Designed miniproteins, single chains, continued (5). Designs and how they scored, part 7

Each design is a single chain, and the fold is of that chain. pLDDT is the mean over its residues in the fold that is shown.

## One batch from the design tools (miniprotein)

Design m16222
Fold by ESMFold2-Fast:
Structure m16222 (fold): chain A 74 residues (1-74)
Amino acid sequence: SDEKARELIKEAKEAIEKGDLEKAKKLYEEAIEVATDKELKVEALLGLADVYRKQGDEEKAEEYLRKAEEVRRE
């Protein structure tokens, strides 16, 4: 549900603030799975891209940025 997606995104942001990038990654992945609202799905995809960039995985960061652009076009 979108309510669940919002809560997962909030928890993912908190995990990033605490330096837990693996937890943030999992929470954003779950948010993408449960989000039906386009804007929430884009926010979760952009958040996941940011996590990959912080981990030094530029290829994965670019992949998720492209996915966010595709969802925004729908």
Scores: mean pLDDT 86

Design m16223
Fold by ESMFold2-Fast:
Structure m16223 (fold): chain A 60 residues (1-60)
Amino acid sequence: MVSEEEFDREVREAFALMIKGILKALPEEDRQAALEEARSIMRKLGVPDEEIDRLLAEVE
């Protein structure tokens, strides 16, 4: 059985990957503002800053 911590981490990672896909579909001029909003949302979901930076690195 997967621990609650592991399950929550997987869910947060999946959500971050979804946001990353959306960001890649946006025009460059809108991407910067969307990146900051995505970071804010992921932090509210309890995703560590290191993990957020790693998941969004390709889009920045």
Scores: mean pLDDT 70

Design m16224
Fold by ESMFold2-Fast:
Structure m16224 (fold): chain A 64 residues (1-64)
Amino acid sequence: SKEEEEFKKIVKEELEEYLEANKDTMTEEEIKSAKKEVEEFIKNADEEEKKEIFEREKKKKELE
C-alpha cells in the first residue's frame, strides 16, 4: 500500500541519517547489524508502531 511504502521510506531515511552521523565510530559488522534490525522492524511493525513513526515524522516536519 501507499502507507506501507511511505513507512519504509521514513524508516530507511532515519537509518541513513543515523549512519551518516555515526558511521565513523561504527564497525562494518555494526552497520550490517543496524541495517538488518531496520529490515526486520519494517517487516514486523504493527499498526501502532507505524502510527508512532508517522507521528514522529510529522513533528519533525513541523520543527523544520
Scores: mean pLDDT 79

Design m16225
Fold by ESMFold2-Fast:
Structure m16225 (fold): chain A 66 residues (1-66)
Amino acid sequence: MGQQVVDEYTKRLDEIASVAPPELQQQAERQKQLLQQAVDAGAPAESVREAGDGIVDYLESQVKAS
């Protein structure tokens, strides 16, 4: 179910945001909204998972570089 996938990535993005500087917290919030919009638009759960994995990997790398 698409909503369960979004909920999973929302939790992961919130964890990243909790240790991130404010600019990356804002980026994490924006990405959560984009994932929700994708599911609302009928994107397949697998596509949402692939996008979510890429976003999490990117933001984790930015936190480590900060």
Scores: mean pLDDT 80

Design m16226
Fold by ESMFold2-Fast:
Structure m16226 (fold): chain A 78 residues (1-78)
Amino acid sequence: SVEEAKEAVREALRSIPGITDEQADRIATAAVLAYLLGSIERAAETVYKALKNIFGYSDETAREAAERVRAALEELAA
């Protein structure tokens, strides 16, 4: 469900040190929309771009977050 996808993405983002609950919620909303209208790859790309370009996180942190979101959505889709 949409709620399960949003919760999975939020928990994946919260698992990364330094990401706030507010940031996780805002990014999860955008990532889930990208997932539903596109793919898991689009959701991961949305997470990477939001963390790097909007919130100013490092490339390493944004990439790690995108990978964790991808893994969470792949597990949910299985």
Scores: mean pLDDT 86

Design m16227
Fold by ESMFold2-Fast:
Structure m16227 (fold): chain A 59 residues (1-59)
Amino acid sequence: MDSDVEGAVYTFQQVMKQQKKTVSEEELERLRERLLEMARKGVPPSVLIGYARTEALKL
């Protein structure tokens, strides 16, 4: 469970780094909480990764 969420968080950090943007620990915790909520509802890892990527691109 947690490994899938951390994979999505890692993807978010990679996209942010590619865009030369910084992210606060508070934003990372907010993202983790939302991803955990989605995972608990049965959202697959590929969708969690897609969500994290989309959120990074919005910033």
Scores: mean pLDDT 79

Design m16228
Fold by ESMFold2-Fast:
Structure m16228 (fold): chain A 61 residues (1-61)
Amino acid sequence: MEERLERVKKDIIEVAKRMAEAGFSPEEIRENVRTLARRYGLSDEEIERIVEEAMKEVEKL
């Protein structure tokens, strides 16, 4: 497992949580998560996984 990938994933999830706390809509959070993951060079499969995980964490807040 790539240590950098795990850190990037955690960082993106934390950004999603902060956006939710700041009052951004779920759609805005999803778009930002996709954009950040793509910017970090993740594959389409990894992007979809991290979006799903981030939104699940946001829904638990």
Scores: mean pLDDT 79

Design m16229
Fold by ESMFold2-Fast:
Structure m16229 (fold): chain A 72 residues (1-72)
Amino acid sequence: KAVEYARKMLEALKAGDFETAEEYARKAEELLDELNLEERREVLLLIEEGAEYAGVTSDREASLARLEEALA
């Protein structure tokens, strides 16, 4: 579920829909406790890919940084 939200976040970022991406990033963060190690690694890779599309938005960078920190 959290991996699915992370993927939706990335797709929204690629589409330039930062509001939707932020919502899915938050939902993925809320479900981190439900992830096994393999799923956490998958989410981290999606976060890294998403960071490339985040560009200039500090809110986007903050959301991605929080998810990355939680997975570390």
Scores: mean pLDDT 65

Design m16230
Fold by ESMFold2-Fast:
Structure m16230 (fold): chain A 60 residues (1-60)
Amino acid sequence: DKVKELQKRIEELKRVREELLKQLEAAKRAGDSVSVEEYQKGLEMVDKRIKELEEQLKKL
């Protein structure tokens, strides 16, 4: 079932997003501007992928 496969992938990416948010907040508290930028890029990429998969799910 393509719907179940997409839902599972979206849930996995949301978990990755949650971990990146935790890492971003930790980097911000540590004053690590380089890590802050890298985690922000990671969040943008994950958010884009989640949106693409959710749009695919809606079209099925």
Scores: mean pLDDT 85

Design m16231
Fold by ESMFold2-Fast:
Structure m16231 (fold): chain A 91 residues (1-91)
Amino acid sequence: FKKIEELLEEAARAIEAGDAEKALEALKRLTEEIKKAELSKEEIKRLKLRLVALALLVIGAWLDGRLSEEEAERLLEAIKEAMKALDEKEK
């Protein structure tokens, strides 16, 4: 879980900095860590909320001109993949 939390923080910082490549890298690593992790129902719920918050940060950075529309779309798709990995854990 601590690696997942670190990757969420890395993704958030990269998004706020407008560094789409670093944000995408962190989100891809996050999805892989989610797939490997054993997560409780409560941890899954918390992570889903954190992913929604990241999606809002992406939208905010796009509206503020720190991300292009194409960069924002790629990051939102990566967040969607992480969310899908969490859904598979719930069955």
Scores: mean pLDDT 85

Design m16232
Fold by ESMFold2-Fast:
Structure m16232 (fold): chain A 82 residues (1-82)
Amino acid sequence: MSPELELEEEDVETVARVVARGVKARDPSTDEEALTEALRELALRQVRETGRVRMTDLIAVAAKYASPAVAADLEAARAALE
């Protein structure tokens, strides 16, 4: 079961920034601004459609911006949540 976060539109910016900073802290090569934007777009779309964000979708986006080692850790976390 993919866990879902209930979020308001006002929370999307904070969640996107927190996730992007977390990935950047583990992988300094990550483009934090580009990842924040991608996460914001995904989360805002899902919140507007359903009022919820799928954690597995956020992790999948983060993995695309991370180095291979960090991406592997993110994919393992995503698999554990499915």
Scores: mean pLDDT 80

Design m16233
Fold by ESMFold2-Fast:
Parts: structure tokens; sequence; C-alpha cells
Structure m16233 (fold): chain A 96 residues (1-96)
């Protein structure tokens, strides 16, 4: 659980520091694929998180909107992990 939360916090840092949606998505994809290779048991969850980021990136009209929505997604996932709630349901609620 602690390592997953650290990973999600790294994703949040990438989102905060990105100068463009393309830069953010490239770095997010790289980090997610690396973590997925290290933790194949989390593949389904990590694929869903990456899919959610891709949906947000496709819908966002600006870098600022992308950052806001991406942070909402990550905060919801972090909260679900910490509280033992269903992470898949948390992601679905953020997307719509």
Amino acid sequence: KEKLIEFLQELKKIVDEAESIDEAMRKITELVEKYKAEHPELKELLDLILGAFRTIAAQAESVEEFKQRAKELLDAVIEAVKSGKDVFEAIRKVLG
C-alpha cells in the first residue's frame, strides 16, 4: 500500500510540473509502464488509471484543466487506497 501511494504521489508531481499535456502524458505513460512491469499483479488497476488519464487528456481544453482533473483523479485514487475503498469505483466517479 505505501509503495502504491508513493507511486501515485510521483504521478501527481509529474502532473504539477508538466508544461504541456503531451509532456505529462509521455511521463505518466513511462512511469505507469515501469511500475506495471515491477508489479504485474496491479496491471488491471494501472491500465485503468492510464486509461483515465488518456480520457482526461482527450477532453481537456487547456493544460490547467488537465492538471485540475488529473489531480482530482489521483487524489480520489489515493483516498480510496488509504481508506480500503474500491479504487475502480473511485476512478469511475471522477470520469463521470
Scores: mean pLDDT 85

Design m16234
Fold by ESMFold2-Fast:
Structure m16234 (fold): chain A 112 residues (1-112)
Amino acid sequence: DIEEKAATLAVLKVFQAFSDLVKKYFKPLTPEEKENAEKIDKIIEENLKKYDNEVMKRYLKKAEEKIEELEKKIKEIVEKYPNDKQKQLEEVSKLRDELLEWAAEVAKEVNS
């Protein structure tokens, strides 16, 4: 199913972007997290080359909008807690939980 694959790729793209933002603003990934991120990136890249259609474009737009929202929220966390790394990590953990909820919502849209 093209829609299911498009939704899965969109979700993976958002989680990969979140991982990259966390590395940029808070801490580098562990070796295991880096290997997992590289594996996810490769899966996304290979599948994006395979599907060039309107369904994929629709889900990629959802991913891009979510990535922009995440970058804004992460910048706000850094600005609000510039000297509190513990609080920054706690707030970022909440964003990860929000992403898991968003991924579940995207999955429900495919099956509705």
Scores: mean pLDDT 76

Design m16235
Fold by ESMFold2-Fast:
Structure m16235 (fold): chain A 60 residues (1-60)
Amino acid sequence: PASPAEVAAAYARLVAGASEEAARRAGKLQDQGASPEEVGRAGGMSPRQGGGLTRLARAS
């Protein structure tokens, strides 16, 4: 299954017009074992949206 960091990074690139900075932040937080909501927020999503998407990625 796709990692929460990958889901957050892909969403950040899509929403932020291919912003690699948001993707890097999401990946770095995932490396540190941050929560799905924190990874999503770093990727440019709101905490609620980020949590939903990263939970979906883990469920699939």
Scores: mean pLDDT 58

Design m16236
Fold by ESMFold2-Fast:
Structure m16236 (fold): chain A 63 residues (1-63)
Amino acid sequence: GEMLRKEAEELLEKAERKGVLLVLEGRDDQVAQMSELLKQAKELLEKGEYEEAIKLAEKALEI
C-alpha cells in the first residue's frame, strides 16, 4: 500500500544519509555493505516488495 511505500522510501533516505557519514569517516567496509543493501532495497521498491525493502533498509541502518 501507499503507507508501506512511503515508509520504505523514508527508511531508505535515512540509510543513504548514514552512508554519507560512513564515507566521511573512511569506513570503506561499512560503505560497501551499506551500498549493497541500498541497491537491493531499491530493486525491491521498484518491484513493489515494500515489506522486504523496509527490512533491508532497517538492516542498513544497523551498520
Scores: mean pLDDT 82

Design m16237
Fold by ESMFold2-Fast:
Structure m16237 (fold): chain A 58 residues (1-58)
Amino acid sequence: GTLAQIQQTIGRILRLIGEKIDLELEIKRYGVTEEMQKELEKLDEEIKKLMEELRSIP
């Protein structure tokens, strides 16, 4: 149902935000690489997409 879809989407968003926080902490601690920047951009795009999907659920 709609509630299950909302819960699943929120869960995915929270996981990606957690991965982004972990990556940002590693960047601050050890410095940034091109691969880390690419992964950060990918995470931001996936989060935006899921947030748009969440807003579209009636």
Scores: mean pLDDT 83

Design m16238
Fold by ESMFold2-Fast:
Structure m16238 (fold): chain A 69 residues (1-69)
Amino acid sequence: SLEELEKQIAELLKKGEELLKQGKYEEAIRVYEEALRKAEELSTLDPVIGKVAIKEAKEGIEKAKKALE
């Protein structure tokens, strides 16, 4: 369901943030990439909510990648 997909994305975004705080940047990237994949799926069902989720997942990936530089 759309609601279940939203919940899964929220849990992955929270997990990514926790991994960033722990300095586990490569693991954070993997978790955010999974969130991005689900957010892209959500965008096909609800473009408004999906666009916000895609942005948040991409920002998480960028933050983790910059921390590895």
Scores: mean pLDDT 88

Design m16239
Fold by ESMFold2-Fast:
Structure m16239 (fold): chain A 109 residues (1-109)
Amino acid sequence: MDRLRLDLEFEGSLDPDKPGTIRVRLRLEAEGPLAREAMDRIVEALKKHGNVVSEKETVEGDRVRRELEIEISAPTVQEALDKLGAMLDEIQRILDEARARGIRVEPLP
């Protein structure tokens, strides 16, 4: 059975010189081809909405792990939050589609 595990964290910058900056950290683990497809779609959603700060892929047997950090930057805090919201909505849609396809979606410990 295909399994996708994920952890998503974000933090806003308190830097007055960069008020509209949010850093997003995503950790994913995929087991099986459908879970790998869902993982790739989630990663593309992050890359669409922010600038890649770091990206790492590790293959361990039948499991693929990806870690991605992105930075969402906008002129205002509200615009940065709007971009974050759009990204989260797209990720939620991908996760709902994954569950509908029988992929087990679980939090990453």
Scores: mean pLDDT 83

Design m16240
Fold by ESMFold2-Fast:
Structure m16240 (fold): chain A 67 residues (1-67)
Amino acid sequence: MDYEEAYKYIKEELRKKGDKALTVEERQKIFESLKEKGISDETIRKAYLEASTEHSMEVAKKYLEER
């Protein structure tokens, strides 16, 4: 439940940035926003790791296709 909400939120924030990396400040704002919604820090970290890994793989795939 909380994981799915955090994952979806983080994935959308990463998608809005496209191929640009989130800054440390942007990541902190995302974490604080999700904590204010009552999602645990542990759940946010797990969701962020998964979402950022998938996003990184999608960006890498694009560069490999556009050699």
Scores: mean pLDDT 77

Design m16241
Fold by ESMFold2-Fast:
Structure m16241 (fold): chain A 51 residues (1-51)
Amino acid sequence: SEEARILLEEALEKLKKYPDIPQDVIDSLIAEAKRFGDEELQKEAEELKKK
C-alpha cells in the first residue's frame, strides 16, 4: 500500500541520522523495498549498507 511505502521511506531517513546502524535493520528495509517494488528505496538502502 502507499502508506507502507511512505513509512519505509521515513524509516530510511531516520536511519541516516544514526552513526551505527544495525545491518539486520538495513537488510529488513531492503527486503521490504523489494516486496513493494520500490527500486529507488531499495537502491538507497543498499548504498546505506555499503557504509
Scores: mean pLDDT 74

Design m16242
Fold by ESMFold2-Fast:
Structure m16242 (fold): chain A 104 residues (1-104)
Amino acid sequence: SLDPAEPPELEVPAGFKIVGKDERVETRTDADGNRLTRVVLGVIGIKYDPEKKKYIAAVLGLRVEYDEAAGERRTVGAHYEIKEVSLEEAKELYDRFLAELEAA
C-alpha cells in the first residue's frame, strides 16, 4: 500500500539481527494543496560470521518522498554500508542503541 501514513520498511539483509532502528515521518502541503510526505528511515543490524570469525554490521538509511496526489514515491537519499567490525565494536554499537532505547 502507498498509504502516506505508513512509512516504507527498510530491511536489513537476511541473517542480520536488528539492534537499532529510527523512523521519522514529516508531512507538508505544497502551494497547490498536494500532500508531500518525507520518510527518513535508519536501521543497524549485526551478524556473526562463524567461518570468518568476525562480526558484520549493516547500516542502512533511506529518505523517501511520497506525493499523495500523484501516487508517486521517490527516493531522495540512500545510505548502504556493510562493514566488518570487531567484537568490541559490535558490543559498543549494541550498547549505544540499547541506551538510546532506554532513554526514550
Scores: mean pLDDT 70

Design m16245
Fold by ESMFold2-Fast:
Structure m16245 (fold): chain A 76 residues (1-76)
Amino acid sequence: APSLAELYEQAVQLAEEGQRALEEGDLETAIRKYEEAIRLLEEMRAIAESRGDAATAAFFAGAIEGLRRQVEELRA
């Protein structure tokens, strides 16, 4: 199974791809990439919670909230 660090790097890369799509005016691709990043962050949060790591779970929860807020703004 991938480590939390490896999953986090994948989520960061997806968010960066979303940002690039947004800069190019591709709103649909930006939303899709952010949603893919959110999905990985949700998986990482679940893993952290299963390990009793409340601090790491809270960190991922914050990242999820930030990206979800961006997606909502892009849909408005």
Scores: mean pLDDT 87

Design m16247
Fold by ESMFold2-Fast:
Structure m16247 (fold): chain A 69 residues (1-69)
Amino acid sequence: MIEQLEESIKELEDFKKSITNEEIKKLIDELIKLLKELKKALEENDQKKVEELEKKISELTEKIAELLK
């Protein structure tokens, strides 16, 4: 779980470097922040925080995917 989050964060940071659209870069920054918060919540065993963050991450990921089309 945590290793997969670290990988996702690295992939998003690398992907952000290829993005020229400032709006999309902002959304990717927000997604990276949420993933870092999710990692922290998992390390702290805060199950409720994990569920809330997973929902936010899912919604933001879908929004970014739509903008990339």
Scores: mean pLDDT 81

Design m16248
Fold by ESMFold2-Fast:
Structure m16248 (fold): chain A 61 residues (1-61)
Amino acid sequence: SLRERAEELRERGEEAEREGRLEDAYKHYSQAGKLFAAAGDLESARELGERVKRLREEIER
């Protein structure tokens, strides 16, 4: 399902973030957020959107 795919991508993002691969974490979280929104999970989509914003600021510094 879309939600299962979104959860997989969120886990990949969390792994990338733990490893300091911030660009990979950004890509995975962005994709996961879009899939959560498409699945109707707006709370998870919103949470990931805020994580993506913070990661982008960190990458650009």
Scores: mean pLDDT 86

Design m16249
Fold by ESMFold2-Fast:
Structure m16249 (fold): chain A 109 residues (1-109)
Amino acid sequence: MSAEELLEEARKLLEELKKETDDKKRLELAIEALELLIEALRQGADEEEVEELAEELLNTLEKLSTSLEVQITVGVMHLVAAVGRVVGESLEERLERILKILKETLESL
């Protein structure tokens, strides 16, 4: 799959997430979208475009989630991403860390 196809599928999942009413399903959609964004980076996608989509994804998940656990987890991920930027961690490494946290949160729901 091309980087452009992966980015388009991730955008589609983000739009589906915005319409979802169940926190668990939103989290599943967010995980799938983030996995596509990581693969897009590996296929040579524009780093700024991937970062913008990832930030929109996390902001949307935080704003729409009714579960306090999901809201707290997403808030922590924003802090982790900010720290990663300061220490010079790659975007791929930051997104992979966020993905692991989201998967652990899904397993606890």
Scores: mean pLDDT 77

Design m16250
Fold by ESMFold2-Fast:
Structure m16250 (fold): chain A 93 residues (1-93)
Amino acid sequence: VSEEQRLKEGEDAAKAAIDVFKEATTAPPEKRVPLIVAGGILLTAANFMGSPELAAKAAEEMAKIFREAGLKTGDQELIDIGERYEKIAEELK
């Protein structure tokens, strides 16, 4: 695989991770967990195929999406997951 193709796949994975987290905030509980898992897998792909910096930016956006949704709805689980992804972003730098 070319370097350019790998980087593009990482960028696409980062965008997909953010999109599935947005979907998870409005999903019913039975669909929310699969979307969170998918987002984590996509973020991992963004890190390994793209870069840690790309993955860190995606994780920060994912954290913001869940924290804002949790605060608006009073959903502590969304807030807790958001805080977890803030820490992931810090570790990726």
Scores: mean pLDDT 83

Design m16251
Fold by ESMFold2-Fast:
Structure m16251 (fold): chain A 59 residues (1-59)
Amino acid sequence: SDAELRRIAEEVGVSLREARGMLTLLQSGFSEELAVAFAVASGVPEEAARRAVRGIREL
């Protein structure tokens, strides 16, 4: 799963740390909108954050 998360991060252009943060929020039962907001607050463009969430959901 870590290798697949790294692939998603590289394809979308976010850091692995940001991708792990989004994954943790989603696995903890928080909404996709909160995961996107978390990434955006860290400086990630909203469209990139939404692409990362879509990729993570397919894991």
Scores: mean pLDDT 82

Design m16252
Fold by ESMFold2-Fast:
Structure m16252 (fold): chain A 86 residues (1-86)
Amino acid sequence: SRVEEILALAESDDPSVVVPRLVALLHDADPAVRRAAAEALGRLLNHPNPEVREAALEALFELTSDADPAVAQAARDALTSPIRPP
């Protein structure tokens, strides 16, 4: 599923793969996809690669201005309380 693809990005340490896919997901027409992207980006804030962490931080700041209030809230939650999923 699209959500599973987004969550899989949190496990990648290759910025050449992660960054272009994250940018594409931020502009997806489906707010459920953008919300899942915010969750995946929150996980990437704890990634060992600093380039991946920087890309995740930039993407989350973009999502805090999203037109969908649930997407914007998910991005704010990721920035204020970044936690790993169970």
Scores: mean pLDDT 72

Design m16253
Fold by ESMFold2-Fast:
Structure m16253 (fold): chain A 78 residues (1-78)
Amino acid sequence: DRALEALARAEAALERARAAVEASTSERLREEGLRRLEELRERLLRSAGSEEAFLATAEEVVAEAERLVAEAERINAA
């Protein structure tokens, strides 16, 4: 099931990003990152009415969540 696989990937990416943001030493990133994660979850939910839209949005959510993890890792390494 493509939609269930996409959902699982998006949820895993969001959870990994949430953990990275919460572990961040930057208060700014914690506040901004949690807000961005909520926006990504809302975007994914709004796309659920169409399989094509959902699959495309899930891939975008994964990519943005991965960027957020990378940002958190850069800040913690600096």
Scores: mean pLDDT 83

Design m16254
Fold by ESMFold2-Fast:
Structure m16254 (fold): chain A 66 residues (1-66)
Amino acid sequence: EEVAAAKARMEAAYEEIKKALEKLKKATTKEELAAAIGDILNAIGDMYEAALKAEQLEYAKELGKK
């Protein structure tokens, strides 16, 4: 369940990045550009946290056996 939740978060973050890139293509103001960049950075942060949690769970399972 924890691993499935982490994967779902990574997929959601990937979709956020796709939307932010589309927003960048249509941006015509500094505010729109800043908002799109902010969305990309936030999504990258979410992906990083999800990846770390998934790795911790896999590592713990391997150590727990031997």
Scores: mean pLDDT 74

Design m16255
Fold by ESMFold2-Fast:
Structure m16255 (fold): chain A 70 residues (1-70)
Amino acid sequence: SEIEEEIKKKMEEILEEMKKEDEKAKKRAATFPKEEQKEYLKRLKEAKEQLEKILEENAKKWLEAELKRK
């Protein structure tokens, strides 16, 4: 559980950074024409989902490694 808490804390830090980048990207998108804005936001959402999936897999691998060490 201590290791799980450490992993969660690391994930939380990464998610906070992702949130900042997401807000920054959305502000940038607001300067685009409506049609381009829709496409940009769609790609942003897809990229965010992909990054969250990678983060989850890395967290699982880290937890597995730590559990093996005991």
Scores: mean pLDDT 77

Design m16256
Fold by ESMFold2-Fast:
Structure m16256 (fold): chain A 87 residues (1-87)
Amino acid sequence: SLAEQKATAEERLLALARALEAIGLPEAAEAAREAARLVVEGLEALAAGDRARAEELFAEAQELVEERVLPAVRKHAAEVAAALAAL
C-alpha cells in the first residue's frame, strides 16, 4: 500500500540521517530528518482522508531529498554506506 511504502521511506530517511550525522554532515542529516517528518505528516493526512494534502507533503519530502540529501549521499557514498552498515 502507499502507507506501507511511505512508512518504509520514513525509516530509511531516519537511518540515512543518523549515517549522515555520524560522518559529520549535520545539514544533510537535518534535511533527511525534515523529509522524514514531512512523510509522517503526509501519512497522518492520508489517515485523516486528506489525500491531496498527503500528496503535497510527500512531494515536498521527495524534493527535499533530491535537492538536499542525495547530493551529499552521492559525494560521500562510501562513508555513508559504511555508516549505514554500522547502524
Scores: mean pLDDT 87

Design m16257
Fold by ESMFold2-Fast:
Structure m16257 (fold): chain A 61 residues (1-61)
Amino acid sequence: SLEDILENVKRTVEYLVEQGEFEEAELVIKATLDYLKQHLSPEDYERFKKELEELWEKLKA
């Protein structure tokens, strides 16, 4: 499901940040959002983008 994809991406990003791999974590977010922009509805894309951007802001603070 879309929720399972979102949760897997969030866990991957959190894991990379725990390992100090901040550049890789940011690239995972950017690559995921770029891919999803072509495959999701605008509404689902904006939801994914918001949740991943909120996670990234939380993790870098």
Scores: mean pLDDT 84

Design m16258
Fold by ESMFold2-Fast:
Structure m16258 (fold): chain A 58 residues (1-58)
Amino acid sequence: SEHLEKAKKAIEIGEKNLETDPVVAMVAYHEAIEAAKKAGDEELLKKAEELYRKALSK
């Protein structure tokens, strides 16, 4: 689905930026959370939420 692909790409962007720009990673993970909610993918949502919390702790 469109939302599922958006969530996956947002997670990828977040992971690529986590070490060099945590703010960009946080924004990307937040977009992933919203896209995962629209896709109805609970596992992907939990993954995105965990990644978002990790980025917040940077």
Scores: mean pLDDT 84

